# Designs tried in a protein design run: designed miniproteins, single chains, continued (4). Part 14

Each design is a single chain, and the fold is of that chain. pLDDT is the mean over its residues in the fold that is shown.

## One batch from the design tools (miniprotein)

Design m12434
Fold by ESMFold2-Fast:
Structure m12434 (fold): chain A 82 residues (1-82)
Amino acid sequence: MDENGETELHRAAKNGDLERVKKLLAEDPSLILEVDKEGNTPLDKAIENGHKEIVELLQKYIDGPYGEEVRKAIAEGLKLQE
């Protein structure tokens, strides 16, 4: 997507756009586990840029049952369907 291999979620997290983050996660929650060319997740971008609300939202998805299911599906080569 981006020249740096960033998805829309990486850019929203980096820019502090909480509304866009929420919309993107509602459309495709697997985006939380995508990495850019540097190996950074959207969570890493939110942390580096100090966007605490986005960090908390992304961690809730990653550490919660929903994040566990998404991570498991990706690790097994499965996808969540829209």
Scores: mean pLDDT 71

Design m12435
Fold by ESMFold2-Fast:
Structure m12435 (fold): chain A 59 residues (1-59)
Amino acid sequence: GELYRAIAPVPATSPDELSLRPGDVVEILEEVSPDWWLVRSLKTGETGLVPKSYLEKIE
């Protein structure tokens, strides 16, 4: 899948959101809205929603 990394701390404010630290790598699973992506953390295997503006594409 497409890999992205967090460029800033991502807070989780609800159970459907995923918290990330800067540099955490995620795989994009689904673009659920223009501003929110469903992702999977490669560190933990956890899935959740994150704002796409906090993510930077890597290969």
Scores: mean pLDDT 83

Design m12436
Fold by ESMFold2-Fast:
Structure m12436 (fold): chain A 67 residues (1-67)
Amino acid sequence: SEELTGELVLAIAQDRPVEVVRELLEKGADVNARDSDGTTPLDVARANTGPNREEHVRALEEAGARP
């Protein structure tokens, strides 16, 4: 759902634990969704400078995120 995808992007942007990101993906968040600016969850994860950045990128790639 769009709500779950929004929560996914927010969790990544806020550098929340990778377990939260994985739960949202398992609940049906769209790993390849694009917002109104064309930004994907993977784009948000890559732009993050927090300690969970690498774990977020990995979780998204494992879930099928496309570059």
Scores: mean pLDDT 82

Design m12438
Fold by ESMFold2-Fast:
Structure m12438 (fold): chain A 107 residues (1-107)
Amino acid sequence: SEKLKEFARKLLEAFDVDGDGKLTDEEIQRLFDYALTKYDKDGDGTLSKEEFRAFLKELSERLGVPLTDEEIDRLIAYADKDGDGTIDYEEFKELVRDLLENPEKLS
């Protein structure tokens, strides 16, 4: 749980350009668009669990808070609420919002 809280803090510090303690929909969308551009090899506008795992691993390493496979699995399971095995923008946005505002739900 502490690593997920630190990851949330580092994510906010990296992408909260206004310093208001929040990520805008535009900032979250840009992060998702980056993930799609680099990892969406199928071109379907969603991330598979494998693609999302690769994205989270890279992002956590770049933020200086490397997440374990177990921590990444928890984030993927939380995002994939429909159980369809893919992560769309709305699922990603809800994950980011809950990670920043209610990290206890992911702990």
Scores: mean pLDDT 77

Design m12439
Fold by ESMFold2-Fast:
Structure m12439 (fold): chain A 109 residues (1-109)
Amino acid sequence: DALGNQLLAAAVEGDLARVRELLAQGADVNAQNGLGLTPLHLAAGRGGRLEIVELLLEAGADVNAQDILGRTPLHIAYLTGASQEILDLLIKAGADVNAKDIYGRTPAD
């Protein structure tokens, strides 16, 4: 899926305008790369843009999507040292603070 792959790239680059354009073109907000990472996983990490996280959640991103290691966007946010505003936004959006990865670890563990 070319649009989904472009959305994943735009999310990791922090390109808000491109994320908005690709979602308007019908890109799958829950597209996954070969590691099972969604646009929300990539946007929620260190250096992530609050506005992109908000836009993806508004577009119907699965806040509890799991990558190949069972990690949710909240796991990635804690692991990479995301801003408190991104952590708070994910939790407000329904992120499961008790979700376990394949090693039995919760996001804050």
Scores: mean pLDDT 90

Design m12440
Fold by ESMFold2-Fast:
Parts: C-alpha cells; structure tokens; sequence
Structure m12440 (fold): chain A 97 residues (1-97)
C-alpha cells in the first residue's frame, strides 16, 4: 500500500541517520534528520511539522499524510514536534529491524 511504502521509506531515512548503527537514534541523530525534513518543508524557526509540510516532505496524498500525522502527533495538536518525531523514528527502527 502507499502508506506501507511511505513507512518503509521513512524507516530507510531513519536508518541512514543512525550513524552508530545501534538501532536507536540519539538526540543528535534525530535532530539532524528532523532539521533536514524541516528544511525540505521550508520551515526555519519553530521546528514544527504540520499537515501541509508533511505532504510536501513525503509527496503523499492528503489521506496518507493525515493518517501519518495522527500516528505521530500523540498530543493531538495537529503538528509534529521534535519529541514526537524522535519517538516515532525509534518506533520504526524497533518495528522494521
């Protein structure tokens, strides 16, 4: 499915930023990936990823972006912060490793 393909793509990106290859992103590795994603979305200041930015980063449909946002956004505020992103990235390493 499109969703499964996107999750596998995200897993590959997370694995690439796991410089130590230990199966866990530390703060520096997770921050580097998160900042690269924000840069691709054109965001420079608040460090948050919303639905439109997520669609732009992943080049996916509204439906897939909304589903991924809901999975990552644990507090339901409609944006992904660094803490939520790091937890999600590490969950992908655990699930697909």
Amino acid sequence: SEEENVLKLLYAMVRFYDKDGDGTLDDEEARALFLDLLRRAGVEDDGLIDLEELKKILEVSDEVAEKLLKEIDKDGDGVIDFSEFKEFANSLLKKYS
Scores: mean pLDDT 76

Design m12441
Fold by ESMFold2-Fast:
Structure m12441 (fold): chain A 70 residues (1-70)
Amino acid sequence: MKLNLEQFGVLLRSLGYNLSDEELEKAFKTFDKDGDGYISKEELKEVLEQLGYKLSDEELEALIKEVREK
């Protein structure tokens, strides 16, 4: 599962993080190690843990599925 920049922003807002477009882009670029314009589930898990969210793999997959629907 992968999230683009827009979906990543939606996910963070759903968790109560209102990042600026500049902060969101900088964070995304840091974790988009392949430079393909997507963050993997594993990279997203690292971001969320750094933000203080201790999500299970099942909870993370549910959030990714929700923001990737359409």
Scores: mean pLDDT 75

Design m12442
Fold by ESMFold2-Fast:
Structure m12442 (fold): chain A 97 residues (1-97)
Amino acid sequence: SEIDKLVEEGKLDEVDADGYTPLHRAAREGRLDEVKKLLEKAKEKGINLLTQRDADGRTPLHLAEEAGREEIVELLKKYAKENGIDIDTVDLDGRKA
């Protein structure tokens, strides 16, 4: 679907006018299956989507936490740990820095 098109066009990390990547949007909207697919495709392409910041300096993790998307928060933290990605703005209790 839309994610497959983004992968084919090399736009997986492309930002909109608000600085949102597809991962920012999916995380904010609580689209768990889309988050999983985006992370899988990003890993295949060697792209880091987790540390990109929107126009307000927010990462996908920040947007998921602000929107109360607990399952996505856990998924993003696990993915970061397993892939050696630094997500230094949130402590182990999920509190914002």
Scores: mean pLDDT 76

Design m12443
Fold by ESMFold2-Fast:
Structure m12443 (fold): chain A 60 residues (1-60)
Amino acid sequence: GPKLAVAVRDYVGRSGSELSFKKGDLLEILEQLSPHLWLARSLKTGETGLVPASYLKVIE
């Protein structure tokens, strides 16, 4: 199945390529570009963007 993660804190994207999310939001991890930077899709909004991996906990 899809690789899922839950946000452990709020994040506000700092550029148009970054995704904003709230604590408790579910994200599908599309690609792990580095240990610190992932490409994800918000299951709440359907938007895709770059996310800081440290703000997420993988659940699947």
Scores: mean pLDDT 85

Design m12444
Fold by ESMFold2-Fast:
Order: structure tokens, then C-alpha cells, then sequence
Structure m12444 (fold): chain A 81 residues (1-81)
């Protein structure tokens, strides 16, 4: 099944992204902000993909996750700090 990691641009996240790529082999998409992260995640979820959201901004990450889980099943969407 299609599974994507989406993250907001942040150089300090590079070690975590490297670890996730090595452990999962999943494609990583880097977006400029939380709005683009939400919009892209929504489009992927609507097309049957699984999504992992990754961000250092816990508040923004939680807001995006909570908004998406109103529409999509939690088993298709995970969030990591």
C-alpha cells in the first residue's frame, strides 16, 4: 500500500527523517508549512494512501492531526515529533 511521510522544512529534522527512511523505506515529502502539510495529507488520504506527519511544532502537528482524524480513520494517519 502507498504510505508517505510528510514533514515541514526544518534542518534539525534531518537525523529523524534519515532514521525513518532507513527503518521504513517510505517516500518523504517536504512542505513549507503546516497548511501545505494538511492539504497534501488530505489529498493522499482521499486517494487511499497512509500518511505519517512529522514536525517539531507539536501544537501545529496536533491541530493538523485532529482536523484530519475528523474525516479519515486513525489507522491511516500517524503523527511524530
Amino acid sequence: SNHYIITVTDPSMVPKLKQLIEETGLPVVVVPDAKEMKDLAEALLKNGAEVTLVSRDEKALTEVYNELTKTFPAEKLTAEI
Scores: mean pLDDT 84

Design m12445
Fold by ESMFold2-Fast:
Structure m12445 (fold): chain A 82 residues (1-82)
Amino acid sequence: SKKKYELQSFARVFRLFDTDGDGVITAAELRAVLESLGHAFSDAEVQAMIAEVDRDGDGRIDFAEFVQLLARHADLFEALLE
C-alpha cells in the first residue's frame, strides 16, 4: 500500500508504545521508542510534541491523539508504519 497512515498500522504501533496496556502512552514511553528509532529527545522536547495533540493537558496520549501525533511527525515514525 502507498498509504503510510492506516488506522490498523497506528493501532499496531500504539500497542508497541502502550507496554502496560492501559490504553494511553506516557511521555517516557514515547521518548523510549523515539530513542530506539535513533532520535535523541529530552523530556521537554517529547512533552512539547505531546502538547501539540494533548487536548486534556495531562501529558498522556490516547489513541486519537496518537494518530494526530504520527500524522504531524510522520518522518520520525516511518519505520513503524510499514
Scores: mean pLDDT 70

Design m12446
Fold by ESMFold2-Fast:
Order: C-alpha cells, then sequence, then structure tokens
Structure m12446 (fold): chain A 87 residues (1-87)
C-alpha cells in the first residue's frame, strides 16, 4: 500500500467516525492521515487533502470543546487551501 493509499483509507475512516459523532476516533484517524500526507510531495492534490483533513480535525476539536486546537487547525487548513489554489 502506498502512503497516499493508506492516507486515503484513514481519511475515509475519519469521516465515518466524524459522521457517527465519534469525534475522538475521527481525530485519531485524521492525525494518521495528515502524518502520511505531510511525507508526500506538495502537489495540489496533496495540499487539498491536507486542507480537508485539517478542516475536519478543527471541527472535531471544536465539538470536543478544544477551541484553541480548533482555531489552530482551521488556520492551517485555510493556508493549505490558498496554497493549493495558486498551483
Amino acid sequence: MSKLEEALKYLREAVKAYENGDYQKAIEYFEKAIKLLEQLPKTPDVLRLLAFAYSLLAEAYRKLGDTEKAEQYRNKAEILKKESEKL
């Protein structure tokens, strides 16, 4: 399994956990996906996936009441989204 394929599997599991209201499990899977994606070349596709993962990671932290981490990851997602749009 490539790092990208493994990251995509973790993103799918994270989204399922998030949709089920299991925000702690969603955070674990988003963090695993992000770790793999950050090891890949910064292509527009990778930057979009990172922005997506960080956006939902921020929302999951917000649901758990961690507003500081939610703001930090939301800002990270916005930066990555803008970088993906320049390419």
Scores: mean pLDDT 87

Design m12447
Fold by ESMFold2-Fast:
Structure m12447 (fold): chain A 75 residues (1-75)
Amino acid sequence: MSDEEIEERFKEYDTDGDGKLTQAEALRFLTDPEKSGKNLSSSQAVDIIMQADKDGDGTLDFEEFKEAVDKVDEL
């Protein structure tokens, strides 16, 4: 997935416009094969989100979200 596509998906799932994705929003993206391009289970998506959440605040900023997508692409 290109950086431009990652940015587009981030903005689509950022429903409150605060520049961060909640774990629930990130989970919806990662478990949607049409959006993430991967057939991930909920448990796989949660593990990726937890690895990307560097500050442990329960949200992903854009850089953490990019890291989560990179982890998906490594599968």
Scores: mean pLDDT 74

Design m12448
Fold by ESMFold2-Fast:
Structure m12448 (fold): chain A 109 residues (1-109)
Amino acid sequence: MGEVAMAKSLADYVTSEGRSMLHIAALMGNVEMVRTLIELGRENAKDNAGRSPLHLAAEAGHVEVVELLIEAGLVNALDDAGRSPLALALEAGHEEVVEVLRKAGAKLP
């Protein structure tokens, strides 16, 4: 769904980096919050660095959040530095996240 006025502190909140509540929930590994925000129709918006919530979850090593966000799409999206979620997981050494992303069709050039 678009803007949710009833949940303004959750739906409309944006950090100085352009991160939505879905970005924050993904970064923190809050599985239930990620599930709730996806069910509310919150899409894979990108922050000011071109990062989706999936980029942040992959870099942080949150396997369960990565699996939920893969269902929402944008597995091969690049941030403004040309990095995919797979590249961030590899750089951070999160092998379980790397495996999940590869099985979902994530590829490096």
Scores: mean pLDDT 73

Design m12449
Fold by ESMFold2-Fast:
Structure m12449 (fold): chain A 74 residues (1-74)
Amino acid sequence: DEAIKEAESVIDKDGDGTATKEELREYIERLTGRELSEEELEEYLKLADKNGDGTITFEEFIELVEKLTKELLG
């Protein structure tokens, strides 16, 4: 719930309904409390970017955030 609201705030900041690679990285690093390697970031991007166009839609970002919150924060 809190994680979803934070993700919405990040997306709203762009005003176009998409998230960038940098925003995804910052969010996950804050959520996990550690820096991501480039390889780990690419894995998360592939999970979120179902279209393969290098952008993450708001819906894809929210789905990823929910999964990560359950998996990493229990």
Scores: mean pLDDT 67

Design m12450
Fold by ESMFold2-Fast:
Structure m12450 (fold): chain A 107 residues (1-107)
Amino acid sequence: TADAAGDTPLHRAARAGDAERVRALLAAGADVNARDKMGRTPLHYAAWPPPSVSEEAALEVVRILLEHGADVNARDIFGLTPLHLAQARGLEGIVRLLLEAGADPQA
């Protein structure tokens, strides 16, 4: 269930790099494209991991979200896509995966 900011368990699991929790929530019918108060989807947070999350863990979560139909070109309230966030962090593995999944580099 979402909190008052629209932050779902899936947003939190994606941000944490918790691939098993992401899989479990999606299997339970979580909305892969749920938007929080910032207009951000779980994919936005997977593409902007905190320093405590490895790029490998974040990359696995990105893969799972994309396999479940995450909108690769979703824009938050600032017009930022997951690709913009991954590029800002220099996460080359995530950038490549998003581009392969159809992310628009001109968006």
Scores: mean pLDDT 86

Design m12451
Fold by ESMFold2-Fast:
Structure m12451 (fold): chain A 62 residues (1-62)
Amino acid sequence: ASDTVLQAQEYLKKLGFYSGPIDGIFGPATEAAVKNFQRAYGLTVDGIAGPETLQALEKLMR
């Protein structure tokens, strides 16, 4: 499990993109939530919780 994935799952769940467990495991549900978030906010839709996606999530979660 990755702390990065845990943070992404928490932010995506708060924004309504993710309804699965916050377990730090990057599975199909987490990937789908990342892609849906990326599409909604005009980011590159690659399904990767990388710096671009995390920075966008952090800005929204203040």
Scores: mean pLDDT 79

Design m12452
Fold by ESMFold2-Fast:
Parts: C-alpha cells; sequence; structure tokens
Structure m12452 (fold): chain A 59 residues (1-59)
C-alpha cells in the first residue's frame, strides 16, 4: 500500500544512488553499522539494500 502510493506519486524517482553515496560516506567516516542502517531506513531503503551498499563500501 505505502510503496504503491509512493510509486504512484513519483516518489520512486528519488535516486537510490544518492542514498547509497550517503551510506558509503558514513561507512568511510567510521560510523557504526547500526547508525548506517538507521540512516538507510530514514532514506527509505530496505535492510537488504542497506546491507548490499555496506558490502560495496567494504570492498
Amino acid sequence: AALEAAEARGLAHQPVVKAANELIKLYEEGAPLEEIRKKGRELGLSDATIDSIIETAKR
């Protein structure tokens, strides 16, 4: 329901890449994984997406 409403309103146009860059920057600054996940959730990302971004930042 909420995802369907967001997509219908064009909120899906928000670039996931911007969110990914924010999380990568937090990881590089030494933020704990808990804070990175919290930030990702605030940006509308799923835990699976957040974990994938963190894995990218690690490598």
Scores: mean pLDDT 69

Design m12453
Fold by ESMFold2-Fast:
Structure m12453 (fold): chain A 70 residues (1-70)
Amino acid sequence: AAPSAGELNGRLFMAAKNGRVEEVERLIAEGADVNVRDADTGKTPLDYAREAGHEEVVELLLKHGADPEA
């Protein structure tokens, strides 16, 4: 079930895109799916972090099970 997960996952995309390391970590702790795909773009939080150049967020997502090939 992915209930208000949509809110957590939406925040995770925005935090990853903006390099908010602490917010990313907190959202993951609250149950956000690190491998979720954005319904509009098909991109994962890892994709957004890589495109924006936020290396700390990339490493944090990978440590929490993000698939680098997703």
Scores: mean pLDDT 79

Design m12454
Fold by ESMFold2-Fast:
Structure m12454 (fold): chain A 118 residues (1-118)
Amino acid sequence: DLGARLLEAARRGDLEEVRRLLAAGADVNAADENGLTPLHYAVGLTINGSEEQREAGREIARLLLENGADVNAADTTSGRTALHLAALSGDEEMIELLLKYGADENAKDKNGYTPKDL
């Protein structure tokens, strides 16, 4: 399953495998059992990651968004979007990237928190 491989490549920060899988027709909006998309995993790399992992996460997020990733997809466990996760990391470049692609800064997670509340 190309979608499952894309999710794993994004989770690992494997930029070249993400690029290859998107070129092969992987669903950019693939979701795992928790509703986490490749974009969620790419942003996750900016949370407690090394500088190399944060850079990989930003480049993967950019590729995903350029390929039509749903910037406002929410996971099923917390109801959090990529922007909620970026707010937790404080990665300003990732936050700016997500906002450029139309991330909803008023989206509420399952606890009623917007990205600014995090």
Scores: mean pLDDT 90

Design m12455
Fold by ESMFold2-Fast:
Structure m12455 (fold): chain A 103 residues (1-103)
Amino acid sequence: DSPLGNQLFEAARNGDAERVRELLAQGADANAVNYNGYTPLHLAAQMGHLEVVEVLLEYADEHPGSLDVTAKDVYGRTALDLARQSGHEEIAELLERYLEEHR
């Protein structure tokens, strides 16, 4: 319902990492969900936008509790599941490494 949330989903879908960083700095909710339960991280992982995933994980490290990396969509899929299903191996490895470091 936030205009910033809608812009954040668009930036994540388009792979615009710089716009994602700007919107997060403006107070966009990194945990915002669309009608399918997709977060910006789900969209970036599914679309293969590595740099957007990196920006979102960096934001999560700098702002603890701001992003649930394990969030599930309406089908029970995490961003990691979507990266694996879509064949985005580098994104899957990055998400696996992040989860290992944060357990």
Scores: mean pLDDT 86

Design m12456
Fold by ESMFold2-Fast:
Structure m12456 (fold): chain A 104 residues (1-104)
Amino acid sequence: ALLEAARRGDLERVRALLAAGADVNAADELGNTPLHLAAANGHLEIVELLLAAGADVNAADEYGITPLHLAARSGHEEIVELLLAAGADPEAKDLGGATPADLA
């Protein structure tokens, strides 16, 4: 529910689910959190809302990919800046040894 809303950019559904006690750090089968999906898809307001709700800014999926890796790879500069301000590790390496800067 929350993962799908974050991926689609459904801001009002994300707000409603978080207010109802949805786990902000719920992960899919690959370890992707709502923050990964919002960051990958350029949903700035949802990234802001998830971080305010206590999302783990440095959550890593099965491949060591963080939300910052996905934002950088997709060229979402405002989301990159927001994640860095929230404490994202710019030196985090995925399983291939790539940092977020390597993917931008």
Scores: mean pLDDT 87

Design m12457
Fold by ESMFold2-Fast:
Structure m12457 (fold): chain A 81 residues (1-81)
Amino acid sequence: MDENGETELHKLAGSEVSIENLNKIKELLEKGADVNAKDKNGNTPLHLASKNKDDDKYRIEYLLLKNGADTTAKDNNGNTP
């Protein structure tokens, strides 16, 4: 977790969609990473995936949702993913 409260899962959810990054997300979730962890702004990984500008972001969203991502979680501005 960095100075912004971001986990590696947050960073990968906001990154480019590649087979390597998708495999890293799968590995983190298999190792028990908290899919609903909040950063300093109240963002979950699913919030960052929803803001991702990659056309293939649905692949990240699907992996997070399959692993129990909360679609009703609110960030510090009251926004859901």
Scores: mean pLDDT 81

Design m12458
Fold by ESMFold2-Fast:
Structure m12458 (fold): chain A 93 residues (1-93)
Amino acid sequence: MIEELEKKIKENPSANVYLDLGYEYLKRGEYEKAIEYFKKAIELDPNNADAWLFLGEAYEKLGKKDEAIKYYQKAIEVDPTNKRAKELLEKLK
């Protein structure tokens, strides 16, 4: 999966491809790599609530609770209907 996503980035770099690549690294426990790719997704599309959400989840996994809260709040600002971001934020309070 990661190898296929890296090929897609070379052909047509998009926020969604960076988001997918970040999520694959997140699932593997490679949180710092996940953060790198989620930040690239946000750079291309700052209105992608999922990128902010997954960025928060990666920081939470690294034990950086304050940063996780910040990014979950940002996901809710971008998409107020994002129930998962609200649920994750409430668990950290």
Scores: mean pLDDT 83

Design m12459
Fold by ESMFold2-Fast:
Order: C-alpha cells, then structure tokens, then sequence
Structure m12459 (fold): chain A 62 residues (1-62)
C-alpha cells in the first residue's frame, strides 16, 4: 500500500522536481528514492515530486 505522511516543517523549492509544502501538510509516499529521498504527492495540490525523508513523519500505511 501507499504510506501517509505529515510535513514536519515548511519547505520551499524553486526546482519543480522537488515538492514545496507547509508544516502540517499531508503527503502520500509513492516510492523510495535512494537513502534520503522519497517521491511523494502533496494531497492538497495533487503535485508529485521529491521530498527529503527528514522533513516528513510517517502517519500510517494506506
């Protein structure tokens, strides 16, 4: 299944490959990408991109 996660802090990126989000935003983790990165979807916007693992808290498996 997919994994639900919550943003631990605000992140802004000028690179469209990386997700921008606010603390408390909900994301769905789609894929593991190396040691430190996930590919995820931001629930509120539907945007998909890379996010640093340290920026997210796992909530539950979907």
Amino acid sequence: GKVLAEALKDVASDNPAFLSFKKGDTLVILEEVGEDWWKAQLVKTGKVGYVGKSNLKIIKEL
Scores: mean pLDDT 83

Design m12460
Fold by ESMFold2-Fast:
Order: sequence, then structure tokens, then C-alpha cells
Structure m12460 (fold): chain A 75 residues (1-75)
Amino acid sequence: MKLLERDEDGRTPLHVAAEKGDVETVRKLLQEADEQGIGLELLTARDKDGKTAVDYARENGHEEVVELLGVEPAP
């Protein structure tokens, strides 16, 4: 699995998991990204609308996923 692989909307697997509030899948994706040295790149990845995975979690009210993804990157 390529963790930075994009769907038709420019979303990574992390975006999809965050949208669903799948805490366990989010945790597993972050673990794999860290093992590949791309954890920060996955966390900062934006879809075609400029949204990150944490934006999806917040929009859908998945507070625990927001906590797992950490704070939004500074400018």
C-alpha cells in the first residue's frame, strides 16, 4: 500500500479514515507512515480542495481522530 496514493478527489487513505472516524485505521496508517519516514508528509497532505486529514476529522466531529493527528501545522 502506498500511503500517499491519491483517489479521484486527491485524498490519501488517511483522509478517508479520518472522514469515517476510524480511529484504529488512522492509528495504523500513522504507524506505517512513520516506519516509511513519511509521517509528516502524510499528515500535511492536502486534497484537491486544500483539506488535510485533520480537517475531515473536525468537519465530521471525530475528536479522538483530531487528537491522534495532533495540532495543525503552523504556516
Scores: mean pLDDT 76

Design m12461
Fold by ESMFold2-Fast:
Order: sequence, then structure tokens, then C-alpha cells
Structure m12461 (fold): chain A 114 residues (1-114)
Amino acid sequence: MAIDPRLEVPGDGSEKTKLGTELLIAAQRGDLEKVEELLKQGADVNARDTLGRTPLHLAAQAGNLEIVRLLLEHGADVNAQDVYGRTPLHLAQELGNEEVVALLLQHGADPEAA
């Protein structure tokens, strides 16, 4: 599958930047095992791509409930905004992912932070 070049963390190519990029890709792909591995390696749970999207944005957009839960347990910013001011809650609502919406709200997502 072609990797979206926007799923790259802008940086100096450091190990931390590479782990953040891999975490964004794993979250988009729905690869739970890879997300767990990368978080254990110290990947930044709040890594941002060129559009300001975090792993939580990508997992919420993919509708992957287990990855959303795992990211939140690791301290993901539930109210993170992309360059368009969209939160993970917004993306989950647009797709009708009611279970993801409920989980985000349980973790302090602000429905008016949109």
C-alpha cells in the first residue's frame, strides 16, 4: 500500500521523529500490535504529521476502537486539533463511529472544542 507522505512527523530524522512517523502509519493501518510495540519503544503518543494530525486522529478516522483505547491509556491528547481545528471526536462523528465517539467522550473529549 502507498504510504501517505503527510503521515510524516516533520523533524531532523532523529530516532524519536522516526518512531512518531511509524506510530502515525500504524494507527492509520489499524495495526494494534505495531502501535503497542512503538509506544513501548517511547514513540510520542501525540506525534503530529504535516496536517497536525495525531495517532488518535487517524485511529478515530479508521474507527479502530482498540487502538483509540490504547492511545488514550498512553496519555493521548483527546482534544488535539489538526490544522483545520478538527479533533478526533469530530472525525469519529463524521464517520458515525458511535463506540469511538462514546470512548472519546468518556476520556474528556469536549464536543464544543470543534
Scores: mean pLDDT 81

Design m12462
Fold by ESMFold2-Fast:
Structure m12462 (fold): chain A 102 residues (1-102)
Amino acid sequence: GPLPQLTDLDKQLLVAAEQGDVELVRELLEQGADVNAKDRNGRTPLHLAAENGHLETVKVLLENGADVNAKDNNGRTPLDLARENGHEEIVKLLLENGADEN
């Protein structure tokens, strides 16, 4: 289907999550950015934070209703990306928040 039309706030949230900018993530969510916004590859802020090892950003996203089991266009979850990149504390946090093993 057509790509969902991302707002400028949604685009900023995806970048902030990838960079681990916790304070900017909080501000963008307060301004109404979609915590489950998807980029062109189907990746959510939670995917990007988990892949890049940003533990506090992952916590903030989960507290704001991030879908812990969201799948990107390749069927990868945030848990898959955290495991592949060796982010053990994020793996543990995602499992504690209802991430499926597969």
Scores: mean pLDDT 88

Design m12463
Fold by ESMFold2-Fast:
Structure m12463 (fold): chain A 73 residues (1-73)
Amino acid sequence: EVEELVKAGADINAADEKGLTPLDVAVRNGRPEIARKLAELGAKPFSDKIVPKTALHVLAETGDFEKAKEVLK
């Protein structure tokens, strides 16, 4: 769930090394429900903050919450 990852400290607007935010990744990987949740929480398709791939990027890419949680560690 997007809300749990954000609560755990994942930055909803951070871009990965390709310049993609979690919202961008969700749209590109055909994850409309994840994209909708990210947008509801205020996610934007742009960011000035570049970070390594985050748990939200993994969730958007795979749709697998448990796999995304592993990235938080």
Scores: mean pLDDT 74

Design m12464
Fold by ESMFold2-Fast:
Structure m12464 (fold): chain A 152 residues (1-152)
Amino acid sequence: MDEVIEAIEKALEELKPYLKEAVKYVTGLEVSDETYEKALKILIDSIRKTGNLTITIKGKTFTRSTDTKDFDLITQQIMAASLLSMLMVYLTDPNVSDVKLMLASMVASTIALHKYLLNKEVSVEEALEMLKEGAKKLGISLDELAESELKR
């Protein structure tokens, strides 16, 4: 019953310092251990209640199956890091833009992917550089996208 939950909790604890740094970078605000613990509890409680990784932010629901027949444990760990980082951003700054939520998700996913699939440690700054270069190769400007969302 708890093997998937244990694997996710272990991965998120290992990623905790990177997740706190990514949220601080995106929000410009200090991230408390209480914010991390609250976000983690919400995410783990969703698995226990629904059988899925489920979070709701600004009326949008994000769901991922925890069935190992659908997605392997490594994929679930990467997705859990993504969803937890979004939830931590929202709990730190409830007025956060959708672009900042997506940026935190992408940074967390990049760090988790490098750690669990490539066995490499990547900093938040390195992850941001990789994302900017990757987006540029696909004809997408992350800086231009962030600027367009910040224009009101």
Scores: mean pLDDT 79

Design m12465
Fold by ESMFold2-Fast:
Structure m12465 (fold): chain A 57 residues (1-57)
Amino acid sequence: MLYRALEDFPKLMPTTLALKKGELVELLREVNENWWLARSLETGEEGYVPKSFLEEV
């Protein structure tokens, strides 16, 4: 399922996914209530991102 970044998210740790506002991501796994594992469709990078920064497209 595809999601869009609502705002820029910096790479805070090696395991987090850096995103730019409007970037499309694929949800890989819901890890917990606040964090998802996603893949950027632009870069192909995988990492953790706060679900509150994502909007379903």
Scores: mean pLDDT 82

Design m12466
Fold by ESMFold2-Fast:
Structure m12466 (fold): chain A 71 residues (1-71)
Amino acid sequence: EKREKYIEEISKILGITKEEAQKIVDNILAVEDFDEEKYNRAIEAIAKERGLSPEETEKLKKIFDEIRKLG
């Protein structure tokens, strides 16, 4: 399924389990009532906590954008 594929990609980027990646996605989607900037800051906070490079952070943002578009 489409969402499943994105969860797997996030799991690989962050070096975490698929279950933890799903929880992160659910938490970020819970901010849908906020503007785009708040959504992106949540993703940036996760990337910073995990020590991701700027390139990895941008890739993560793109994957989350695709998940958001799926609903």
Scores: mean pLDDT 75

